# Designed miniproteins, single chains, continued (3), part 113

Each design is a single chain, and the fold is of that chain. pLDDT is the mean over its residues in the fold that is shown.

## One batch from the design tools (miniprotein)

Design m11921
Fold by ESMFold2-Fast:
Structure m11921 (fold): chain A 106 residues (1-106)
Amino acid sequence: HMELSREEAIELAELAALLMLGLALKIKENEEKYPEEAERAKKLFEGLVKETIEYYEKLGYPEAAEIVREGAKKARELLEKSTPELIEEAREAAERYRKRIQELIA
């Protein structure tokens, strides 16, 4: 019966943004070896983005929705055109996601 607070929504949206960039990197690294799996992952990614944005907008947390949009934009940029800078940013995002999840479930 506890509703998600604005601050909790922002924290979860930041985690989702980090996860999205990390997922995009893994898709990009594996698309040549596993092209069908990469295409399925891209489709799941787009669905996740849409549902997550709609969820936060429905809750009245536009700041959380915007964090997800910005994360998705960077992830799409990485999938379309990999630069060394975007690859490094995605690696750092994946590591930050891992550490934050460990802190939340500890």
Scores: mean pLDDT 82

Design m11922
Fold by ESMFold2-Fast:
Structure m11922 (fold): chain A 72 residues (1-72)
Amino acid sequence: MTAEERARLEEVLARVSSPELRALVRATLDDPSQRPVLLSALHELSRAKPGDKPLGLALREDARLALEILRA
């Protein structure tokens, strides 16, 4: 991956609190081939219903922020 892509992933780690998203970002930093898996997961989480309590609103907002940072 490029230095710019790595910097964006590190920014996501600094700004998101969700342990699940942080784990996915770390996996992508260790193995760039995981980037499509990360992006698919972020898109799925970002499209969760506003009132979906089991997913947590914080997780959804973290996913949206991550996508904005990564410009997926």
Scores: mean pLDDT 76

Design m11923
Fold by ESMFold2-Fast:
Structure m11923 (fold): chain A 82 residues (1-82)
Amino acid sequence: EKAVAEAEELLRKAAEAYTAGDIEKGQALLNEVSLLALENPDKVEEIAELAERMAEELAKDPSKAKAAEALKRLAEALKEYV
């Protein structure tokens, strides 16, 4: 599905930005994921689960802990819409 694939790309780019210390870019990309999810309400739960799984994978690498926490917070926020 296009929306889920776009969300995955945005989440990956956000994780890279947070890991590089570019918090503003990371937050902007996560905001794009939120808007994409709101435009596709039938996909909100799937996108939230994707963000949660990516956060769990990122959390295995200590250098990516900040990215993992940011994606986890997004997943929790998206679950409020379902």
Scores: mean pLDDT 83

Design m11924
Fold by ESMFold2-Fast:
Structure m11924 (fold): chain A 90 residues (1-90)
Amino acid sequence: PLPSQQVLDDSVLHIAASVYLTTGDYEKALEYSDKMLKSKDKGIVGAAEAIRGEALVGLGELDKALEYYKRAIELGNPSAQELLEKAKKA
């Protein structure tokens, strides 16, 4: 158990998932966001659910993407509502 290292590990996973999402590697974005779901930080888990939603939109899995955006909203993610509205128009 490494209490201080957990925050650094969460930040690295978040950066990796965001980079893969931005470069269109949606399967890797899902892999790294799944690792973020193990975080004890509600903000990191909310970011993971939002990234999972965006990756699933990229993969054409719209119904699943909407479910993950709703989870991100419940976790207080600040971008999730806008992402949900954009996905509904696809």
Scores: mean pLDDT 80

Design m11925
Fold by ESMFold2-Fast:
Structure m11925 (fold): chain A 83 residues (1-83)
Amino acid sequence: VGPLNFEQKKALVNFVLEFHAKKAETTVEDILESSEIDMNNEEMLDNIIENLDLDGDGKITAEELKSLGFNDEEVKKLLEIAK
């Protein structure tokens, strides 16, 4: 996956938060408020995205996303956002 622009970073983080909100039976807004996440802060988005790199190689892979519990369709959407 190539380098992400700010809009792609926001879309990727929003998708991850929607996934977590669904699993926790809450809303993205509640997660943002409780975690003090500012979606307009690129440094914060970069930190969240770096936490998705489980191997520490600076790349987000389909295998890493699957290990986080995303299904094949969710992984496809995330990789398409990062394209």
Scores: mean pLDDT 67

Design m11926
Fold by ESMFold2-Fast:
Order: structure tokens, then C-alpha cells, then sequence
Structure m11926 (fold): chain A 61 residues (1-61)
């Protein structure tokens, strides 16, 4: 649904901000959050993996 897609985008944005605030050491925790909430929102695994890849690239600068 559009609501789930919007929540997914906000989740990714929140995790990027968390990573910026608390540093790259938080990356495993942020990945776990994306996997757990992605499952809860019913997102396809391919979408969850793309979100994780984007977060990992963001963490590298």
C-alpha cells in the first residue's frame, strides 16, 4: 500500500539520521530495524535488501 511505502521511506530516513548522529557503529542495529519493520510492513525481501544497501552506501559517505 502507499501507506506502507511511505512508512518504509520514513524508516530508512530515520535510520540514516540515527547513523549520522551515533556513527557507523550503529549500522548493524539500523539494518536489524529495517529487517524487522520491513517484515512487519509486509515489504518484499528485494525492497528490504535495497533499503539496506542504500543505508550501507550512506554509512560509507
Amino acid sequence: SKEAEERAKKLLEQQKKNLETNGPKMLPNSITAIRLFGRELGLPPSVVEKMIKELEEYAKG
Scores: mean pLDDT 81

Design m11927
Fold by ESMFold2-Fast:
Structure m11927 (fold): chain A 100 residues (1-100)
Amino acid sequence: MLEELLKQYKEEERKYAALYSAYSINKAGADFNEELRKKLEEEAKKAEEEDKEKGKELRKKAEQMEEGLRLDEEAAKLNKEKAEEAKRKAEELKKKIEEL
C-alpha cells in the first residue's frame, strides 16, 4: 500500500512539474507573439499611407499572429488546468501517506 501510494505521488509531482513547465513556455510564447503583433499593426498603419498593398500584407501578417496568439493562450490554459489537477492529486496522495 505505502509503496504504491509513494509511486503514484511521485508520478503526479512529475506530471505537475512537466505541465507547469509547458504552461510557462506557452505563456511566454503568447506574450512574445502579442508584442510582435502590435509592431506589425504599427508598421501596417505607416505603410498604408505610402503603399496600400504593403499595408495589406502587414495587416494579414498581424492577423496570422493574432491566430497564433489565441492558440498559444488556449494551450497555456489547458496545461495550467492539467497541472492544477496533478497538484491536487499529489496533495491528496501526500495526505493519505501521512495518515498511514
Scores: mean pLDDT 83

Design m11928
Fold by ESMFold2-Fast:
Structure m11928 (fold): chain A 82 residues (1-82)
Amino acid sequence: MLTPEEAIARLEAAAQKAAEVDPSRAGLYRDTARGIAESVRELTPEEAERLAQGAVDAMNADTERARKEKLEQIQKELEKLK
């Protein structure tokens, strides 16, 4: 099963690859990874798993725009949890 740590690792790897071609997209990946890492300590295991799955789904989106929108939604959701 996908763990929050695995999702964070995937987001960080994607950020490194994107940094050379799209610094804005790299920033979204890094911010999302940090948000998940910070929030996971305050969430239940079920909520943490759902966020991890959402992040992976965002990375696998059909278009760059859909991918960015899904990542931004996750970031907003993480901010609302505070």
Scores: mean pLDDT 75

Design m11929
Fold by ESMFold2-Fast:
Structure m11929 (fold): chain A 66 residues (1-66)
Amino acid sequence: GSEVEEAKIALDDAINSMSSDEEKLAFARSVKAVLERARAEGHTSPVLDALLAYVDEKIAELEKKL
């Protein structure tokens, strides 16, 4: 499968394991912080960039629900 699609599925599964929208948002924000730190430390890839864009989209969706 696509590396990007596999990473998105893993992220969705992890977010969906949370009990509330507040917990999902907190988790998504923690994932974003980890990914931004990796990028700041010189880890760059199309997969990382795509996953950052995807987590930003998920954060925006969750913020609109709250």
Scores: mean pLDDT 82

Design m11930
Fold by ESMFold2-Fast:
Structure m11930 (fold): chain A 85 residues (1-85)
Amino acid sequence: MSLDEIKQQLSKLQKEFDKKADEFAKLTEKDPSLQPDLDQIQDIYTKYQWTLAMSTMPEEDRYRRSLELVQEGIKKLDEALKKYE
């Protein structure tokens, strides 16, 4: 996968992550038992932000790792949201 392809996928997946995270945060406000799942998702997002900002890592590696992290976050969100469908 080229760097441009990774950037395009990351942009798309970040939008999906943001939408699902907002939906899940609203559910967590109604059901505090979901807070541990939200905390895990927020931890993944923090790692994603840190990876993108990591100047010691080559650009391609930063974007590839960031793509993995956002995919992991979406997977966790999908699993958590299924509990309420």
Scores: mean pLDDT 80

Design m11931
Fold by ESMFold2-Fast:
Structure m11931 (fold): chain A 79 residues (1-79)
Amino acid sequence: AEEAVERLREAARAAENPVDAQLLEEAAKGVETYARQGDLEGAVRVLEAALQLAQQFPAVSEETLATLREVLEELRRAV
């Protein structure tokens, strides 16, 4: 989970679009909060919700959607 959080934050720092940066940072905070509680299933649910929300906003880049999908699959393997 720590690797997932860091990857999301690195993507947020690299994002040229402020919408992407904000979404990735909020996703990282959510994942970190649940992971610190030992709730990896909760971390997965937060990231699934973030990805679903991101897909509804045309301002979110395909690169950000790809990053969210990759991190989600990594977290699912940890559950």
Scores: mean pLDDT 81

Design m11932
Fold by ESMFold2-Fast:
Structure m11932 (fold): chain A 92 residues (1-92)
Amino acid sequence: SELKEKYEELINQLLEAGLISLEEKEKLLSILEDPSKEQEFFEQLAEALKDAPSEKVAEVFKELLEKGILKESDVYLIANTMNREDILDLLA
């Protein structure tokens, strides 16, 4: 799945940072197997990160942006879907 190839490293980095559980990783990766479920993926990611500290999430996104794994537009879409403009402010 192209969607899995794009977002798998984000999920791995979120798990490594302790921002999601192994169960949440498994659910998110399962959604990414279907490339038509990008919106469902963002909604489920938002739920998983609901109580995650903005500064730690921003650090993960910054690393993925610096490595060219995610585009700025991808990060904006994710943060907006999560209703986490605080993350975007930390990346500015």
Scores: mean pLDDT 83

Design m11933
Fold by ESMFold2-Fast:
Structure m11933 (fold): chain A 79 residues (1-79)
Amino acid sequence: GLLDELEKVLLQEQSEVSPELIKIYIENLKHEDEEVRVFAAEALAALAKSEKSKKLLQELSKEHESDAVKNAIIKALEK
């Protein structure tokens, strides 16, 4: 799915960031706590350096039920 593709792309782009940390952020997008989901979304957006990873995050924002998570992704990608 989109999360699996995002993980693969980010792991290829981030040689200095641990694979474990990227996986934690991706899993935290599914967290029960909205604040944890928002933080994970912002962290992943900050790691998204290519157009491909940014596009995958934009597509994920369309599938999320939470407006707070959607807004966090959009806002982070605009910077």
Scores: mean pLDDT 75

Design m11934
Fold by ESMFold2-Fast:
Structure m11934 (fold): chain A 56 residues (1-56)
Amino acid sequence: GKEGLEEGEKVIKKREEIKDELIKQGVPSHRAGILASNRVSLEIAREQGIEVPPLP
């Protein structure tokens, strides 16, 4: 539905923001992309009420 499309856009934007922050911290661009995707997945799990380990 429409909600699925908007959720996809939010996920992309959030991933890019986290990637940019990691690059600023000295993480290589390729690695930052992978880590950003993982962090977005963990945030989605938390929003759905799934317990996740504390972020470093």
Scores: mean pLDDT 71

Design m11935
Fold by ESMFold2-Fast:
Structure m11935 (fold): chain A 80 residues (1-80)
Amino acid sequence: MEEIRRYNEEMDEHEPEMIEALRKAGELAEKVVAQKTYSEQKKATEEVIEEISPLGPAIEKYGKAVLEAMKESVDRLAEE
């Protein structure tokens, strides 16, 4: 419970950055999936990596926070 609350507080502070990162990642993933040839898919993937690189630290930071909060919650449930 405490871990989820702390995660929500951090997300509230950085919510616009996280939402933008997730939205951009989703749009870029759709572009990759829409490509029909391997060459086009590879080029689109390279463009996606370049576009998402500035968002990478934000995604990684919040991804780790989410996983850590989930692990703490599971550990607490095991003790309960």
Scores: mean pLDDT 60

Design m11936
Fold by ESMFold2-Fast:
Structure m11936 (fold): chain A 85 residues (1-85)
Amino acid sequence: SMMEKKEKANKAAVAAGSAAGLARIKAAVAKLAGDEKAAEEYRERAKKAEEYEKKAEEAAKAGNAEEAEKYAKKASEAAGVDMEV
């Protein structure tokens, strides 16, 4: 049970990091395209996702899979990935 919780928590932390990384990529792509407004929006989204990534990592270190998954979902929402549809 402890190993299952640790694996689940680590998976959530990785997912949160992936969401934050994707938001950074979107910001960089918008900047290269000359879309300053989109670049700024995605930079703000990336910053928010990074805050949730840190919380997911902290929850994972504590072995709290439920909390890590909660923050991973918030990171994905902030980054605009795994959206509705």
Scores: mean pLDDT 82

Design m11937
Fold by ESMFold2-Fast:
Structure m11937 (fold): chain A 64 residues (1-64)
Amino acid sequence: SLEEALQAMEDKIRELLREGKTVEQIRKELNELAKKYNLTDQQIDDVLERVRKELEAEARAARA
């Protein structure tokens, strides 16, 4: 399903962000998934921003 595809994409984005990859590099790494599930750059950007906020919240919670 689309939701499953987005969850898999979130997991991959988390890994790539932890490796210090840029948004542009992440988009390139996700091209195969984007084409397979017909996702737009905007949808990828939205997921990427959500993951960034989630990782920031996790970092804050871990320090609190």
Scores: mean pLDDT 76

Design m11938
Fold by ESMFold2-Fast:
Structure m11938 (fold): chain A 63 residues (1-63)
Amino acid sequence: MKEEAREYIRRLAQELIDSGLEDKVDEIARVLAKLMQERFGIPLEEAYRIAREIVEELVEKRK
């Protein structure tokens, strides 16, 4: 479940970053955290930490 959720969120985060939302890391992470909670049942606090980690990793990797 968490691994599948991470893959799903990573793909969405990449699309958002590619759309020029690199400066919106916190906003993207919050949106993705909500999706993880709704789709995969991951607690919001944990989902936010995972989503933020993924978004930050992708932004750093892009630069």
Scores: mean pLDDT 77

Design m11939
Fold by ESMFold2-Fast:
Structure m11939 (fold): chain A 66 residues (1-66)
Amino acid sequence: MREELEREIDVAMAQIQIAVTLLVKEPTKEDVERMRRAIEEMRRAGAPEELLEEAEKRLEEVEKKV
């Protein structure tokens, strides 16, 4: 249970980082890197593929604004 809970927390924290980055109207390269790292952490924690695909799609939109 401990490791499973830690993975769930990691996914939740990564989702928060992604949401915060998406609210930035003029994202910087640092914001893009933060979001990219959050997605990588979600993948390592075993997040569902649908969640990862949505996050990656949002990352591409943010990258276009930098």
Scores: mean pLDDT 75

Design m11940
Fold by ESMFold2-Fast:
Structure m11940 (fold): chain A 93 residues (1-93)
Amino acid sequence: MSPEERRAEAERLLRQAIERLHQGDYQGAIELAQKALELDPDSPFTPEALALLAQAHLQLGDKQGAKEYLLKLAELLNDPEEKELVLKAAEEL
């Protein structure tokens, strides 16, 4: 698979993951978002995928999994205010 094909497929999978999250299919959202990250981990949409994974894990009661994804998200954030808010959310879990 070319890098361009991997990015397009990762974006498609992330859009499907967002739809599954809105439908309350948290397991389906997790599977699709994880596949998106595996295909293109350096995508500009990686922060959205990590935020979605954290939210889906929280909805399933997996506070530890949610915390791990929030910490990974914080590492990618360049805005100090956004980074502090995400780190605080992770610490409160």
Scores: mean pLDDT 86

Design m11941
Fold by ESMFold2-Fast:
Structure m11941 (fold): chain A 74 residues (1-74)
Amino acid sequence: GLSAEEKELLAKLDEERARLRALAAEGRLSAEELARAAELAAGLAELLEKNGYTAAAEKLRELSEELRALAAEL
């Protein structure tokens, strides 16, 4: 199973995803802000994968793609 640390990280990532989605839906994030968030998520995913947090890295890659898609809609 996942470590307690990775489970906590996954829970926080789900919270952040929901918050960013809500802010984007409210028009409170620009396409540029969403694109920057996507780049940060992708970079963090690489660091987490290198450190053995594969599930968290996959979650961040998924978030990065979602944020890029939202940016493209704006």
Scores: mean pLDDT 79

Design m11942
Fold by ESMFold2-Fast:
Structure m11942 (fold): chain A 66 residues (1-66)
Amino acid sequence: DILKTLSEEQKKYVEDQAAKSEKVAAQGVATRDEQSGKTLPQAKVDAIKAKAAQAGKQDALREIQK
């Protein structure tokens, strides 16, 4: 587990970035639904949020590992 090799500060940073990315993705889906007049199925919304959280985590890990 990559998180287990990080300092506590780095671990918290990665987790915070993942949470922020998920929130931004959720807002993006809401905006898209308002603009298109179509609501995405909940399963796809959950997948988008999960992928955004994972991307935010990976981006933060990449920054830390430089």
Scores: mean pLDDT 75

Design m11943
Fold by ESMFold2-Fast:
Structure m11943 (fold): chain A 92 residues (1-92)
Amino acid sequence: SLTPEQRAEINRLARLILEKFPSRSAQELVDKVVEALLPLGVSPEVAERIRQRAQDAVNSLSHPLFDPLAAAYAIAQVALEHPEVREAVEKI
């Protein structure tokens, strides 16, 4: 399970992602994030992981109003696992 510190960092990164990429759907959010991250040195393989993790999160929650939020949390979790994603997200 996540520590309180890890949970706080995921919440911070998810909020940052939602603030920088206002989106009506999970797909729109993922597309905007991936498009911004690829030029900043995030690999296509990590970008595909972002897409997969966001889709898994959306499938788990399955509510259109919360799909961008679920996707943002999934992207934030990938950022904790991949320092290059975290750096790129914070640089935007």
Scores: mean pLDDT 82

Design m11944
Fold by ESMFold2-Fast:
Structure m11944 (fold): chain A 94 residues (1-94)
Amino acid sequence: SKVSLTTATAILLVGIIIDVERSSLPEEDKEKLIELLTEARKAVLAEDYDKALEKLEEAIKLLEELEETSSSKEEVRALKEDVEAAKDLVEELK
């Protein structure tokens, strides 16, 4: 159960990274989000859930800032919802 939840969380984070890469976001913001989500995924696999939560919270803050300035507000909201779902899964693992 915990192993399957860890795998599901890691797969979800990869999916979010792909969605960020395919998004209409500025390249600079894509690079920052991909770095944070990659670090979060690495932390999940290392069972460092506190670090994973820290990186996901940083990603959520960046997405909140991007929602204010982006022409693609719906896309940013969808990404934020997915990152928040990943955070909920990490809290379940802790």
Scores: mean pLDDT 87

Design m11945
Fold by ESMFold2-Fast:
Structure m11945 (fold): chain A 62 residues (1-62)
Amino acid sequence: MLTIPEAIDLIEEARRKGDFKDREEELSLPVTLLLIEASTEWLDEEPEAHRARELLDFINGL
């Protein structure tokens, strides 16, 4: 089962390498997982919240 930290790491790596758009289908599950968690205010209280929010802002800015 994919965890939130694993999802963050996958999206962060794709962003860093500049290949996020080329891997959008592959990354759909990590992205969906972060969007679901964001809707529950969960991300603001978790250790990974800062990284997750930055990545969601990046995705929404595409």
Scores: mean pLDDT 70

Design m11946
Fold by ESMFold2-Fast:
Structure m11946 (fold): chain A 100 residues (1-100)
Amino acid sequence: SELEKRLEEAKKFVDEVIEYAKKTGKITPQQARDVFLTLELVAREAIRANDKEGLKEVYELIKKAIDTFEKYKDKLSPEAQEIYERMKRFKERLEKILKE
């Protein structure tokens, strides 16, 4: 399905950003923005489709992204730091949806 394809693309993109961060010690503002927007888009699609399994996968991806941002938080630009905070708020929102 389109949602399954978007989930696979999101997983690969998150993993690519994590590997880049491991090798360089950096997360660019563009990578931060793109990760957040991609995960938010896929989450919205999963919610509309009432796909709880898909939403759980997005939740796990947002957790991986947040953990990576936290590890490199001292090297984040102000723009990337703002996105990191928005990402944490988004995770909290997904937790509430998944608990219901």
Scores: mean pLDDT 85

Design m11947
Fold by ESMFold2-Fast:
Structure m11947 (fold): chain A 76 residues (1-76)
Amino acid sequence: GAEKAAERLKKLAEALRKLSPDLSDAADLLEQAAKSVLDGDYSKAEQLTTQGLSLAQQVNPDALKQALEEVKEAEA
């Protein structure tokens, strides 16, 4: 449900922040996406998620890959 989707976005944002300070803006976008999911604004959540992931890829693609793998492993 929405709560689990928001939790995943928050965990991804936290992982990005811990990997590099340069990823803080990307993490902020993903935290805003999580809030939008909880508010029921899925269109805004999708846009913010896409923007956050795109920014993280531009700043540090290796750190983004690592953060995504860590979130996936935590849910396995």
Scores: mean pLDDT 84

Design m11948
Fold by ESMFold2-Fast:
Parts: C-alpha cells; structure tokens; sequence
Structure m11948 (fold): chain A 80 residues (1-80)
C-alpha cells in the first residue's frame, strides 16, 4: 500500500506523529485525485505534502525520491 510505505518512510525519518497523520490524509486525497484523473487536485496535494515535508527538515531530493516511489507503487497497483 502506498499509504503504508509512506507511513513507514516518514517514521524512519523521525517525523512527528501529527505531521505523519496530516501527510497520510494528503496522500489519500492525492491517490483519489490520481484515480479520478484530476491533475489539478494531484498537483495541489503534492505541493501541500512537499511544503509540510520541508518544514520537517526533509530535503527536496528526498521529497522527489518519495514521490517517485509513490508513483512506482501506484503504477504497479494499476498493472495488477
């Protein structure tokens, strides 16, 4: 699950529980927008997640790696 992968990754980075809960909610909305083909909503939720991660001290490189991993997991789910 992309949500479980994200939660595990965020916990490994030492991010606060409250921030993890908000990021999981944003990712759920991102996945719903992705499945609906709503590119504008996808971009808005991605920006909100990236901004929250930057506030928690995560680098832009790591944020990019996280989004690539999410994209790969969603593509794999769509192929099953």
Amino acid sequence: SPLEELKKWLESKGIKKESIEELVKLLEKYIEAYRAGDKEAQQQYAIKMANLLRKEGISDEEIGEMFQRIADLLAREAAE
Scores: mean pLDDT 81

Design m11949
Fold by ESMFold2-Fast:
Structure m11949 (fold): chain A 65 residues (1-65)
Amino acid sequence: APVVFLRAESPEELKKIIEEAKNDPLVESISTRTLSNGTAVVVFKLKNGTVVYVRTSPEVLEEAL
């Protein structure tokens, strides 16, 4: 399955990405993962099997959610 990597540097940028994904009918699920090293990742699964990983910081993620 195709994999796409994105990065969000600000809460505003990440929030816009999440809102666009929520409004996209091709997105079937949104999940969040926090790694023990302090990296946060938002994962979007698309209907066609594509997975999008958005890398961010814990602070940016907390403010965007």
Scores: mean pLDDT 80

Design m11950
Fold by ESMFold2-Fast:
Structure m11950 (fold): chain A 67 residues (1-67)
Amino acid sequence: MKEELERAVAASIVNLAQHEGVSVEEAFNRWGERIAKVVETRTGVKLDLERVRELALQIAAGKLPLP
């Protein structure tokens, strides 16, 4: 559950970066905490923001498939 939610948030950040024409790290800095907070509020699951950042970078590099 937690890992699946972290991967979903990471994928959302990668998609936002591509759509807005910014780096994945900039997208994470602008929206990462906000998206994670929405997911945490709706699911009751506390997310690891460091893990979300790592997953987003791996997805952007093509090293992880999208969930």
Scores: mean pLDDT 79

Design m11951
Fold by ESMFold2-Fast:
Structure m11951 (fold): chain A 62 residues (1-62)
Amino acid sequence: MKIAANLIISAAAQEGQEISMEDAETLARNILEGKISAKQLAEKLGISESTARQLIKNILGM
């Protein structure tokens, strides 16, 4: 969980966005449970859909 949450925070920060650890952990859980799409993740984080898609693949590949 902590590694996945940190990947989310890092991806958001690279595109100039901030997210709390609590929100990142919630999003990481939703990704692992298959409850969120790349489009929804991009909208919630304010990042590109391509970055969101890569982030999901990285987290699920852990």
Scores: mean pLDDT 81

Design m11952
Fold by ESMFold2-Fast:
Structure m11952 (fold): chain A 73 residues (1-73)
Amino acid sequence: MERERLAEEIKRLNDEITALRVAQESDPSRAAAIEAGGAILKVGIDLDVRYNLSSVEELRRIREHLRRELEAL
C-alpha cells in the first residue's frame, strides 16, 4: 500500500538522522566528511536517483516531504 510504503521510508530517514547525530557526538570528523558530500540515500520515490545529502537538515526536508505525501493520502 502507498501509505505503508511512505511510512517505511520515513522510518528509514529517522534511523539515518539518528545515526548521523550519534556520529557527530562520537566522531565529529567523520560526521563532517559525511556532511561534505559522502551521504547517498535511496528513498521510495526514486530508485535510480541518488540523494546527495549535505546535512541532517537535508534529511529532515526529505522526511517532511514524505510526511506531507502521507498526510495527503
Scores: mean pLDDT 59

Design m11953
Fold by ESMFold2-Fast:
Structure m11953 (fold): chain A 100 residues (1-100)
Amino acid sequence: GMKEAMELGKEAHLYGSQAVIYAKQGKSEEALELGKKAKELGIKGSKIPGTTKELKVKTLMTVSDGLEQSAKEIEPIDKEVSEELKKMAEELREEAKKVE
């Protein structure tokens, strides 16, 4: 239901925040893996049974915004990781446009 989808979206956002911490430690591969996990959780949250179209879009957009914020925070440390997280955020926005 709605609470379950929102909780997965929050967990995805926490992975995005952890990616910033790992990037600050010079752990670019781990930061990218965390970003990918955040994206995957956002997509899974949008597919939970009983989730309305509006909540599916909100879940995807919330995770996308979180990844974009993480990318902006990482940019002065690791531009390549930042650009990859921005791409993941854009992919989530495109998924939101395709929600039926």
Scores: mean pLDDT 83

Design m11954
Fold by ESMFold2-Fast:
Structure m11954 (fold): chain A 90 residues (1-90)
Amino acid sequence: SNEEEVIKKLEEVRELILKGYEAYEVDKDKEKAEKLFEKALELLEEIYKISTDESMIEIVKSGVEELKKLAEELGLEKIAKKAEELLKKI
C-alpha cells in the first residue's frame, strides 16, 4: 500500500541520518556525511511527492525540519540550506 511504501522510505531516511551522523562524528568524513544527508533529503522529497494527505505531508515537513536542525548543529551549511529550500517547497 501507499502507506507501507511511505513507512519503508521513512525507515530508510532514519538509517541514512544515522549513517551520516556516524560518518561525521566517528569517521570524521564530512563529505560522506553530506552525501548521506543529501540522500535523506532526496528521499523525504520523494515521500512528499507520493503523500496523499495533510498528515503525511506534516510528517515529511517535521523530518526535514529535524534534519535541518541536525545539519546546523554539525555545521553542515550546505545541507541546512538544502533542507530550508525543501521546506519552502512543501
Scores: mean pLDDT 85

Design m11955
Fold by ESMFold2-Fast:
Structure m11955 (fold): chain A 90 residues (1-90)
Amino acid sequence: RAEAIRRALEEAREAGNEELYKKLQEGPVTAEDLEEAAKVEARVLRERLLELGLDPEVVEEIAELFASPDVEKRKRAVEIIRELIEEAEA
């Protein structure tokens, strides 16, 4: 289960990076491009975590934080995910 949560985070990040990579090929990345990539990341992560049977309230909190390009909000989302991984390994 811990590995499945790590995989969900990795897949979400890959989806966001792919969106940003497409935008970068067209020119300089804008703040709107970063916001759109963050929303793609949050969507993929939400779907994967819900499929794993995680608490919907926790999943929504993570998705809301991840839907922002704000570095501090994204760090908080990663911390929550790390806690979930640690609990799954215990």
Scores: mean pLDDT 77

Design m11956
Fold by ESMFold2-Fast:
Structure m11956 (fold): chain A 90 residues (1-90)
Amino acid sequence: SELVEAFKEYLNKLPGIPQEVKDELIARIEEATKSDLTTQQRILTEMAVMLLSLKTEDGFRAARAIVELQLQLIKGASVEEQIAAMNKLM
């Protein structure tokens, strides 16, 4: 999935997120891309909460990117538009 690969590259730029958390987030985004919109929104919300619980600057940045991805999905944005919106928050 192009979105999963873009998200991996995004996380690689955030050293303040533990690798174990990055691995969990990657597994969750893969699940989300195969899910309906309602399940997708729930998974993304859980990911954002996980990132906020780190209480790090990189955790807050990544949580903001997840919320932006949720908004793009609600708008029916293409995968390319989703990736572009996430990257604008770096």
Scores: mean pLDDT 84

